# Ledger of designs, part 88: designed miniproteins, single chains, continued (3)

Each design is a single chain, and the fold is of that chain. pLDDT is the mean over its residues in the fold that is shown.

## One batch from the design tools (miniprotein)

Design m11237
Fold by ESMFold2-Fast:
Structure m11237 (fold): chain A 84 residues (1-84)
Amino acid sequence: DPDGILRDWLLRLARGYERQGLDRIAEALRALAENMNAENAVALAQALLEEKYPDWKTLIELLIGLLKINGQDTSKLEELLKKS
């Protein structure tokens, strides 16, 4: 089940960020795991940028790929990458 694997991966990431005290990123990851849509992905990207998380660009690029597979709009995420 690819959707189950992706959801589990996002939830594991959320637990990792929560252990580091990055609760906003963890909450955004859990929201994305519940509903894979552009709104939740943009919220995650904004949380990553606000926390100045290392390699946030690579994570946003991975999110763009995942959203495209799931038929979601990636325009706002692609704009965030271009502004960096």
Scores: mean pLDDT 77

Design m11238
Fold by ESMFold2-Fast:
Structure m11238 (fold): chain A 81 residues (1-81)
Amino acid sequence: SHMEKEIEELVKKAEELFKEGVKLFKQGKYKEAVKLLDKAGELYKKALKLAKKMGDREKALEIDIKLGIVALVRGVAKLLE
């Protein structure tokens, strides 16, 4: 469906931003990492809302777990600023 493709594109973009954010985190660039992690989190939140609207409980759980990981890394980056 169109909505399933939208979820896939949002997740893909969020994953790219998360990977770049983690790369910056590993380089000690915590402020820059937080900025990318916040963008990744927003895209995962949009994907999660769409997955819930579709009733795809498995997809919603997968996205929610990833969103939790983003929040944890962001929280650590904020502590290390």
Scores: mean pLDDT 90

Design m11239
Fold by ESMFold2-Fast:
Structure m11239 (fold): chain A 73 residues (1-73)
Amino acid sequence: KEIEELKKKLEEAKKEKDKKAIAETYFELGLVYLKQKKYEEAKEYFKKAVEIYEELGIKDSLLELAKNVLKKL
């Protein structure tokens, strides 16, 4: 349910071309997979979130948190 809702949110963000919302949704997907101990899927989504944040030049706490989580996985 949670993953399906986030995937729907992701498609809506893509339609709006809201790159920040896309990155935030990827980060949330990574967190959900991490809670489920699906580390491979979590890594993929965190990497996608980091890539978009870096493209936008946004260096907020979410970017640093995602990078820190990736180092531990």
Scores: mean pLDDT 79

Design m11240
Fold by ESMFold2-Fast:
Structure m11240 (fold): chain A 60 residues (1-60)
Amino acid sequence: SSMDEGLIENLVASFRSMGASEEEVEEFREKLREVVEKAKSREELHAGIRKLVSEFVEKL
């Protein structure tokens, strides 16, 4: 959906602004899409995004 795409691109833009390489950005985008597609509830989506963001930010 356009809302999910907007969320993904906003998170990707934020990650890129933190100094992530284009390779790291592409991996992050791919994992975000996977989390969005697999989430069965808003709570699961929020938890999945939070975990993924933490994991990728820790590697910067």
Scores: mean pLDDT 82

Design m11241
Fold by ESMFold2-Fast:
Structure m11241 (fold): chain A 55 residues (1-55)
Amino acid sequence: DHEKVREELIKEIEEKGLSDEEIAKRISELVKEGKLSDEDKDKIVLYILELKEKK
């Protein structure tokens, strides 16, 4: 269930304060494992950028 994996990762990012590198690595590995789709990756990246207020 890609959506559930995405939501769990977002929660972990928020609660544990994962670094940008750790987040990127986890997303890439989950996509490679087939646990996240490319669309789920994009949604997570956009969410992180919004949280970081990055341009």
Scores: mean pLDDT 73

Design m11242
Fold by ESMFold2-Fast:
Parts: structure tokens; sequence; C-alpha cells
Structure m11242 (fold): chain A 59 residues (1-59)
């Protein structure tokens, strides 16, 4: 049904957002442990957050 379709679409977007946010946090924490990779990890975290927000706003 349409309700099920919308619910699944929203759940998929929210799930994707949570995964991207979790990976972003892990990347930042890994960067803090290894200063040499900090700048690269920080950029990856910011990109992941942006993608998560884009997915959410399409709902």
Amino acid sequence: SEEEYEKRKKEAAEGTKEVLEEKAKEAVEAGEKNPEDLEEKKKQAEEAKKKAEEILKKI
C-alpha cells in the first residue's frame, strides 16, 4: 500500500542517515587517534553528514 511504501522509504532514509552518521563519528574518532589522518577523516565525516541530510530532506 501507499502507507507501507512511504513508511519503508522513510525508514530506509533514516537508516541510511544513522549509518552515515555512525561512520562519520568513527572516522573522526579514528582521526583523533592518528593525527596524520585527521584532516582526511574529518573531510570524510563532513561529506557523510551532508549526504545523510540530502537523503533525509528528499522525504
Scores: mean pLDDT 71

Design m11243
Fold by ESMFold2-Fast:
Structure m11243 (fold): chain A 69 residues (1-69)
Amino acid sequence: ASLALSPEELRRELERIRELLREHREDVLVLVGLAIEAIGLLIDAELRGDAEVEREARELLREILEALR
């Protein structure tokens, strides 16, 4: 199935995006890329019914959008 990441893979992707956000907070192009990835993880989490990952992905997306201001 398309969008079929394991729960562990979803969590690892969230952690990677958080790390890149902290390292590249001033790089607008990197932040835009991270926002796109976070949206993808949010969609995957919603399709899987993973409320924890969905919440974390939403919070991460908010942080990225704040950094873009």
Scores: mean pLDDT 78

Design m11244
Fold by ESMFold2-Fast:
Structure m11244 (fold): chain A 104 residues (1-104)
Amino acid sequence: MAARKAFDEGNYEEAIKLLKPEADKGNAEAQRLLGNAYFKMGKYEEAIKWYKKAAEQGDAVAYTNLGIAYEKLGKKDEAIKWYEKALELDPNNTRAKVLLEKLK
């Protein structure tokens, strides 16, 4: 979709503009992608808000992304919590497992 193309081209401000209406309507993929756009801009607290909305709807990737965003804020305990939740949802999530082991 147009929002994905804007994101892939590095136009994160345009991606946010295109994703926000769909994310506000409760589209979990749009919420995760909106979080990704904020993350790429270094806006980690905004990224966390949108990743939480996606995760609450069962977006498995959003759990791992929450952990990474909390690490960027120096919130190690929150990062561990979200990586553990990602592994509880999918025990074969290699990315979450590797990231969690680095924090032990």
Scores: mean pLDDT 84

Design m11245
Fold by ESMFold2-Fast:
Structure m11245 (fold): chain A 82 residues (1-82)
Amino acid sequence: GRKEVIKVGDATVTLDYGTGTLTIQVGDEVEEFKLDFNNVVNLVGVALRLIGLQLDAERQGNQVKAQAYSAALSIIMDLIRS
C-alpha cells in the first residue's frame, strides 16, 4: 500500500491505500473517513458526505476547509472512475 498526500494551504489531505483511510487535517483539526475500495456505493456515499461538508464550510466562510473537502472529493471521484 501507498499514501497519497495533497497540500492545500495549511490543510493536508492524505489517502492511505493500505488502511483505506482518507484523512483531512486543517491546523489542529483532524477528520477521518473509512473507504471500501471494492464498494462503489460506499465511495459514492463518502463523496455525497464530502459535498455536504464542503457546502457547509463555504456557508461558514471557512475557505480552507472548503478547499480541503473539494480536494478529498476529487480523490474519491478519481477512485469511482477507475
Scores: mean pLDDT 84

Design m11246
Fold by ESMFold2-Fast:
Structure m11246 (fold): chain A 56 residues (1-56)
Amino acid sequence: SEIEKLAKELGVSPGVVSAAIHFIKEFGREAAIQALVRSGLSEEKAEKVVEAAEKL
């Protein structure tokens, strides 16, 4: 439910939040931001998603 709440707040799919959590855990913050940017998010939005996902 926390993933779904965060996704709605940030205007992304729950899958994007789940992917961010996975990439942070396995590869770290910078790799997670770059992965989201490659998936079509702006750098600013990717940074906000990763920052929020780190607090879950």
Scores: mean pLDDT 83

Design m11247
Fold by ESMFold2-Fast:
Structure m11247 (fold): chain A 77 residues (1-77)
Amino acid sequence: MSELKELEERFQKLRDEFDAYLRAQLKETPLSDDVDAALAAMRADFEASLEKYRKEVGPLEALRYFIEQLEAFLAAR
């Protein structure tokens, strides 16, 4: 199987878990009137950061880095 495809699927799953966590947190925040808009902005930021880093180190290394960061965050929450 393609390593890139496996990493992309793993990254998407972790990002979905992170989105669910953030949605729960934002729902309890009195200053968050639009949770979906806030999540969309965070997703756009992640995608822009991933594209920038992908250009510097390549798609596999960029995905590995972001996967490790998301796994560490979700484990520590």
Scores: mean pLDDT 73

Design m11248
Fold by ESMFold2-Fast:
Structure m11248 (fold): chain A 80 residues (1-80)
Amino acid sequence: SMEARFAELEERERERLRERFPEAPEEKLEELARLRAQALREGVRALEAARAGKEEEAARLAERARELALEALRLEKEMA
């Protein structure tokens, strides 16, 4: 399923982030991986909604994806 694929993405991101930030607490790595995976998931949902002609829903999902991506970027800068 799509959700299973995003769960795998979250796990892969967590492993990659551990290599990049070896001193970071596991809790922060898990949070960053979740934010990144969720931003991608909401972005995909926004694209699907746009393709279905659901412009208002697509706009809300796109905004949510952007907010999550910015939060992830903020957390990543804190860890760097």
Scores: mean pLDDT 83

Design m11249
Fold by ESMFold2-Fast:
Structure m11249 (fold): chain A 64 residues (1-64)
Amino acid sequence: VDPVEVARALGIIFATLLAKYEKDKMSEEEIKAEIDRFVKNLESLGPEAVEAARKAIEEVLKKY
């Protein structure tokens, strides 16, 4: 299993749930903090996985 692909998929799922259920209930600072916390938990998968997750999250959130 490719850790970069796993991280990207998890990022998409995380961002989609955040956008649909939590975005309207959280400040921009709280949203950023949750994204940073999520990505920090992916550091064990390597820097490429972390970058893939961050990019996936940004792309999903831009569509909402």
Scores: mean pLDDT 78

Design m11250
Fold by ESMFold2-Fast:
Structure m11250 (fold): chain A 70 residues (1-70)
Amino acid sequence: SETEKKVEYLKELGKITIEKIKSIKDEEKKKEAIKNAIKKYEKLKEENKDDPEVVKVLEEFIKELEKLEK
């Protein structure tokens, strides 16, 4: 289904995004990257609010990013 393809894509994109952020050595750039990624995923969550599986994947990535922020 379209939902399954979107979930797979977002899971792969999320893993790549988190790994890239973890590799940032500059603390200021890392904080900015985390902030920007959270904003991006929050927007995607709103755009996909009618799809619970997509929302769940996005919420999981937002939580992972929030852990990196703290």
Scores: mean pLDDT 83

Design m11251
Fold by ESMFold2-Fast:
Structure m11251 (fold): chain A 71 residues (1-71)
Amino acid sequence: SLAVEREKAAAEIYNILKEKGLTDDEARVAILHLKPVLESTDPEVLQKAIEELKNAEDPVETAKKLGEKYA
């Protein structure tokens, strides 16, 4: 199910953001920005977004830019 895959991806991103030291509220804001990425039917978009977030110095700003790019 696409909905199950999106939920799994959102949980993975949340865990990455928390491990990078973000608060719960900051992680939620980042995930809200990533809605266009999470709604993408292209698995490469999601994988590239996860990689960029893992390597980001500012994950919230990176999530915002990714959301704008794939909106």
Scores: mean pLDDT 80

Design m11252
Fold by ESMFold2-Fast:
Structure m11252 (fold): chain A 94 residues (1-94)
Amino acid sequence: RLAELVRRLAEAVERGDDAEARELLREAVRLLAEERGLPEEEIERRLRLLELAERLAEQGVSFDSLEDLSPEEQEALAVAEEVQAELARVAAEI
């Protein structure tokens, strides 16, 4: 399931289909969280934090600026880094 989603995500990115890539990324994050046994409330929280991290990245904010970030913004960047590491691990297993 997850490996197929990661593959489809890579294909959507290659095609330049940003809308499909964004949706597939959210589906992959949901499956990763479900595999970890997280409740729906926590899955929704992770998706909101990922969206916040995307906005922070667009503004040029990085981990080097952690001292200037709110706790929620710091958590958002940490979740984004965790998601990227998990997706890279799954991609390597395909």
Scores: mean pLDDT 72

Design m11253
Fold by ESMFold2-Fast:
Structure m11253 (fold): chain A 72 residues (1-72)
Amino acid sequence: DWDKIRAMHQKSADGGKERDDMLNTTNDYNNMKKKDPKKADDKMNSLSPEEKDKLKKKMDDAVAYKKALSTP
């Protein structure tokens, strides 16, 4: 119960919702690419230029975010 409450606060109250969306979107794409690279490429190629740019930005932001978190 407490873990779910903490996760809810992380996602909703502390601005974590956008961060979670970014991370989840990036993880979903990365998992797809690992499982089926061709399907991931087909999905990327089927996206509009705007959707492709948004996805790439989310992926770049996720990498930058993880790097900042992992900085000693």
Scores: mean pLDDT 69

Design m11254
Fold by ESMFold2-Fast:
Structure m11254 (fold): chain A 65 residues (1-65)
Amino acid sequence: APSKEELDLEVEATLWLIKGVIAEKNKDYKTAAEYYRKAAELLSPVDPETAEIFRKKAEEYEKKA
């Protein structure tokens, strides 16, 4: 089972992902990229595979900003 610290990081990352999706829906790609980067940073120590997915999304949206 994940530690409380790991679980807290996953929860915080999920909140940043939700904010990123909302920004993306509003076509605010710069803000979406920032939020996806934040989520990837938080996920990196606990779920590096998912972190890499959102790092790539941030990179993609930075190109649109």
Scores: mean pLDDT 80

Design m11255
Fold by ESMFold2-Fast:
Structure m11255 (fold): chain A 70 residues (1-70)
Amino acid sequence: GPAEEILREAIERLKRAKSKEEAIEILVETFRRLGLPAVAEAGRKELEKAKSLEEAIEMGIRALESLLRS
C-alpha cells in the first residue's frame, strides 16, 4: 500500500544520503508523512548519536525496515 511505497522510497533515499544531517531529515520526513511525529522526533535523537554517515544510514534503514516487517 502507500505506506510501503513511502518506506521503500525512503530506504533508497537514505542509501544515497551525503551527510548525517540529510539522513536524519529523510528519516524524520518519512515518519511525519506516515503520521508518526513522536516516532520522527525519537528517530532524530537516535540518529544524532551516530558517529558517522554510514552508521546513521544503517540505523535509519533498520528503523524503516522494522515498519515494513510489521
Scores: mean pLDDT 87

Design m11257
Fold by ESMFold2-Fast:
Structure m11257 (fold): chain A 76 residues (1-76)
Amino acid sequence: KKLVIVKTKSGNALPIVADVILEHGGEILKIGKNSVVALLPLDTDLDALEEALNEKTKGEVVSIETQEVPDDYVFD
């Protein structure tokens, strides 16, 4: 799986970020003040995800961090 952390300029974009991640087959682990942490399939097109996030949030995304994690990964 891929662990993804999406940071936004404001909390107002967080629901849109979560919806985009879910549409790409992701699982939401945590929604913070201005960030969403999620798991995505290993075969997820991260460039397509970034494009969709920037389009739907109207440029509210500050950064997207990704890390490969084991399939049995537990967020704590």
Scores: mean pLDDT 80

Design m11258
Fold by ESMFold2-Fast:
Structure m11258 (fold): chain A 87 residues (1-87)
Amino acid sequence: MAAEGARAAAAGARGAAEAARRGKYHVGAAAGAVGAAGAEFSAMVGGETEAAREAAEAAREAARAAARGDAEGAERGAEEAERAARA
């Protein structure tokens, strides 16, 4: 289900932001990547939607920011993924 995938991406992106804020960049990168993969899988099985696609993209950016040690960038990605999931 596309809405479920978008929510998974939003949850993963939020986890990335929280982990990065605590200096746990490896955990943050993994959380964001898992969320994005969940959204992609849901889109592949249930058909893609704009919300799932946007949430997956935002979750990937949150994961990338966390990997760089950029907690503020990870927070931006989490906010974008959460916004997409609410649409």
Scores: mean pLDDT 74

Design m11259
Fold by ESMFold2-Fast:
Structure m11259 (fold): chain A 73 residues (1-73)
Amino acid sequence: EERVRAVARDILEREAALRGETFDPNASLDELLQRLAERYGIEPEEIRKILEEHDPATAVNEIRRLAGERAAA
């Protein structure tokens, strides 16, 4: 899905820029979801679901909320 890919790419590209890291613009959707999953400690399937169900700003907030819950558990 183009929207999910675009949102995932935007988030990771911004994170890479903040960290001074290289971002691969040719990464597959599965690779983008895997990197977000590693970053936030959430399964790739859950990341995809959040990105599909929410606008970009809400999706980022929901991912952070769920990551916080995981860290607290």
Scores: mean pLDDT 73

Design m11261
Fold by ESMFold2-Fast:
Structure m11261 (fold): chain A 73 residues (1-73)
Amino acid sequence: MKEELEFEIYAAIVEIQAAVLLLAAEKEGDEELAKEVRELLEELRRATEARDRERVEELGRRIAELVREAEEK
């Protein structure tokens, strides 16, 4: 139970981060970033449904990298 809840919380946090990044990209008119984030959100949905913790962590790292890249602009 606890490990399953921790997975669901982590997946939800990653999804929220991606959603916030997508909103920011759309407001700035960064169509390339918006497209990449939409693709990552679709992959995250599939990984979460499959309960693939390793894949969710991998996607979370990619989303964090995109946040850093966006802040460097």
Scores: mean pLDDT 81

Design m11262
Fold by ESMFold2-Fast:
Structure m11262 (fold): chain A 56 residues (1-56)
Amino acid sequence: MASVEEAARELLRLAKEKGIPLSEEQARTAGAVVLALEPDLSAEEAARKALEMLGY
């Protein structure tokens, strides 16, 4: 089970790779929402879903 902190860190990494401007606060919020809906996701899966949720 990924933590919100792990999902947020992976989301920030993916956002940087894609040139997407994303704050740490936005990443933590998006990661927390995704993991609340699907708590069994890996950090990488949660990060990908969070990007999709943010419209990227």
Scores: mean pLDDT 82

Design m11263
Fold by ESMFold2-Fast:
Structure m11263 (fold): chain A 88 residues (1-88)
Amino acid sequence: NPELLEEVAEDVALMAGIAGLSVEEARQILETLGLTTSDENLRRAVAEGKELRRRLSDEEIAQLLRDRNEAKKPEFEEKLKKAAEEQR
């Protein structure tokens, strides 16, 4: 499911922005994970992550990432595995 893979890629790019990484560094992380998204979505997600980092404390960011990952992780992992198996 391309939409689901793009959402995961956007979330990874957002987290890279929160960590203060560049768009190029975020792209390298996505490539390492076998994920893809448009340059426009990548730049936007990284910028949004940097905005969150500026507005929230490190503790609030850590909690936000835990809540977001915990809520999505089982659903996204299962759907990603299924999509990868169907592509082979």
Scores: mean pLDDT 71

Design m11264
Fold by ESMFold2-Fast:
Structure m11264 (fold): chain A 70 residues (1-70)
Amino acid sequence: LKAEGEAAIAEGRKLLEEGMALIKNAKTKSELLKGIGLALRGIGLVIQGALLLVKAGTPEEVAKELVASA
């Protein structure tokens, strides 16, 4: 539903920010890889959230604008 889609996008954005912060502050290769993993997972959640908004009756173009305005 719309609220679930919005929540998924917010959670995905949070994971992406945490992943990017880990990448920027990485002191080891393991930390860098963890950051990349979190960033990719965050992107996946944003995409899933956008699909949930489409399913909730949000026009696809509106969902695209929401993702693009990030």
Scores: mean pLDDT 74

Design m11265
Fold by ESMFold2-Fast:
Structure m11265 (fold): chain A 58 residues (1-58)
Amino acid sequence: SMDEKRELIEAAYRGFAPASLPREVRLRLVREALAKNGESVDDDTLERVVEEVEREEA
């Protein structure tokens, strides 16, 4: 479902945060992690979820 996809994106993005990676690299790694789990995500959904996580990290 979309909720499961959102949770997967959030978990993956947060998982890469401790590495102090550039945002663009974190986004690429999230897409790769989703693909390995048989998922795909459009850019608008990925950006929205990531922006929500970044607001919580601020």
Scores: mean pLDDT 74

Design m11266
Fold by ESMFold2-Fast:
Structure m11266 (fold): chain A 55 residues (1-55)
Amino acid sequence: SAEAQAYYDKGLEYLKQKKPEEAIEYFQKALEIDPNFKEARFWLGLALHGLGKKE
């Protein structure tokens, strides 16, 4: 969906700005709209792993 894509793009933008906590928030918003958004899930996992917050 366009909304999920917009949140995903915003998440990537925050990662480029070295703001992984904000990026995580936007990737989670994308996944709330589209739970099968594989790219958002992938980047969420990497961002969480980088912060040591992986469960």
Scores: mean pLDDT 81

Design m11267
Fold by ESMFold2-Fast:
Structure m11267 (fold): chain A 63 residues (1-63)
Amino acid sequence: ALTEEQKLNAIKAAKRALEAGASNEEASAAAKYIAEKGIDVDKLSDEELLEIGREAVKAGLLA
């Protein structure tokens, strides 16, 4: 199960990705990936969030 901190990081990731120009799908994928991997979103740039979103979507399509 995800911790409270992981859930908050996921919400922040989705918000920042959308603000940076990500699609809803990319933003959701980035948030899910960040929560699962335990990545601190506050240490990521907007460009890194966009890249994570794109890669997470590709990984989901290949699963």
Scores: mean pLDDT 77

Design m11268
Fold by ESMFold2-Fast:
Structure m11268 (fold): chain A 64 residues (1-64)
Amino acid sequence: ADDLIREAGDLMEKGLQALKEGNYKEAAEYFRRAADLMRQAGDTESAEVFEELAKKAEELYKKK
């Protein structure tokens, strides 16, 4: 049902907040979890977007 999509949305918002605070590691974790939930919900397109956000957050963490 819609529970996975709603939870993914909440995780995405937490990831964006962590990203704005400079907490890149947690941001990447939130985005990866959101991507996993969207893939489980059958929304591969949104899952790919969240995976790209997680990758970018991880790159920012590694650039310290």
Scores: mean pLDDT 81

Design m11269
Fold by ESMFold2-Fast:
Structure m11269 (fold): chain A 58 residues (1-58)
Amino acid sequence: MEELREKADQLERVADAYERLGDTEASAKFYEEAAKLYEQAGDVERANKLKERSEKLK
């Protein structure tokens, strides 16, 4: 659980960096990966927010 959440946090930071650089395709992919890890860790609310954010970037 904790390891999954730490990886999800890192992927979310990477997605945020790509978004700031204007690479919305890379950002969306990393948000989706982070969302999957948050869901596996039991953080469904955060996972859903990241899925919505990923969709808005497309």
Scores: mean pLDDT 81

Design m11270
Fold by ESMFold2-Fast:
Formats: sequence, structure tokens, C-alpha cells
Structure m11270 (fold): chain A 65 residues (1-65)
Amino acid sequence: MKKVLLVGGTNKEDAEATAKEMKEKYGADEVILLLTDDSKEVREKALEIEKETGAEVLLARAEKK
């Protein structure tokens, strides 16, 4: 099954760093960055990708809490 890593965050550098780390750790086949702080938008995009492609979507946030 294809694995897609979807990374949300408002800072491009943080999102790219998170994407690189998470891709290496979990072995994702594709990476998609969403420059948004809205977790709902990120989750809706993940659901869209799963429905359109049948891929497994891994969700990560670049923002520190």
C-alpha cells in the first residue's frame, strides 16, 4: 500500500524539516506539505487523498505545542 505523509504547519522550513524526519522514520513514499495552522484543513486533505488514491495517509504537524 502506498504511504503518503501529509505535514501541516505555517512555517515552510519547519514543515520541510518535519517532513524529512517523519519520512525517514516511517518510510513514506510521498510527501505533501500544507502551509496552514488549521488542523481541520489538514485532516480534510488527508481524507481526500485516502478516498482518491486508496493510500495510507500519515499525518504530522510541524507546529510545536
Scores: mean pLDDT 76

Design m11271
Fold by ESMFold2-Fast:
Structure m11271 (fold): chain A 62 residues (1-62)
Amino acid sequence: AALDRLSPEARELLEKAGITSLADFSDGDKVAAFIKVAREKGYNDDELVALAQEVRAALEAA
């Protein structure tokens, strides 16, 4: 599956934010929830940008 390309931590963050598809990644409320959860887990802004790029690439590859 496309999500198998992501780390277990990234998959948990997506699950908590309710992001399961590329369409959900275009939802501003879900993206905001993803950023909030990631920051609570200790991700900094550079790590968030890298994580968002990985997530987008994985969802596009599906």
Scores: mean pLDDT 73

Design m11272
Fold by ESMFold2-Fast:
Structure m11272 (fold): chain A 83 residues (1-83)
Amino acid sequence: MEEFIKIIKEIIELAAEDKNLTPQQLARVIGLVISAIGALLEKDYEQALKDLEAIRDLIRQSGASEETIKKVDELVEKAKEKL
């Protein structure tokens, strides 16, 4: 759990620092993060996986920098391994 939360925090920090993301897009990322954490607490690994994939897709579609997209992809895959 603690390592999963650390990875999720890094995703939020990357999204928040990327000036190409709108506040609305950042709010959606945060919502998906909350959903993924809630799913993991309920041991709903299918929902947690779906939320992590949705975060990745949202960042890719957001117009974020290539650096942000690559780092978020890496962090999402690492988070999926912790499920």
Scores: mean pLDDT 83

Design m11273
Fold by ESMFold2-Fast:
Structure m11273 (fold): chain A 81 residues (1-81)
Amino acid sequence: SELEEEIRRVAGRVEELTKKAEELLKSEDPKKREEGKKLLKAADEAAELVAEAYEALEEGDEEKARELIKKAEEILKKAEE
């Protein structure tokens, strides 16, 4: 379904943000490591919402799944600025 594809796309963005955070955490610059910790926290929060959206979709609650994915996208958008 279109919603399932959207959830999968957002899950991919979480993975990309996690990889970016991990790269920053390898830096010798403490400011970059602190930024990496913030991005990792945002990725973890978005990942939880993605997991909940999959559960809502499995239960047939498409409205809840859409609301959860919208929250995940807002977290990702804010973190990517």
Scores: mean pLDDT 87

Design m11274
Fold by ESMFold2-Fast:
Structure m11274 (fold): chain A 89 residues (1-89)
Amino acid sequence: SAEEILKEAEELLEKAKEYYKKGDAEGAAKEAVKIAKLALDVSKTLDEILKGIGLILRAIGAELDGDAEGALKVAEEALELLKRLLEEG
């Protein structure tokens, strides 16, 4: 259900925040990718799919750069995308 998917994504964002607090870019990025994949799973249009893929690539970039702040921002943007997609049905 939409409610269950949203709750899972919110729990993943909290994990990304914990990794960010300890400067763990890899951990934060992995959680961001999980949220972006949830958005991809509910995407219906090519534009939505491309946005989800873009977030995954940005998370990977943040991991490679050791950018825990960038990884957290991607996780936040992925959750925002997921919320919009779930509202639109």
Scores: mean pLDDT 89

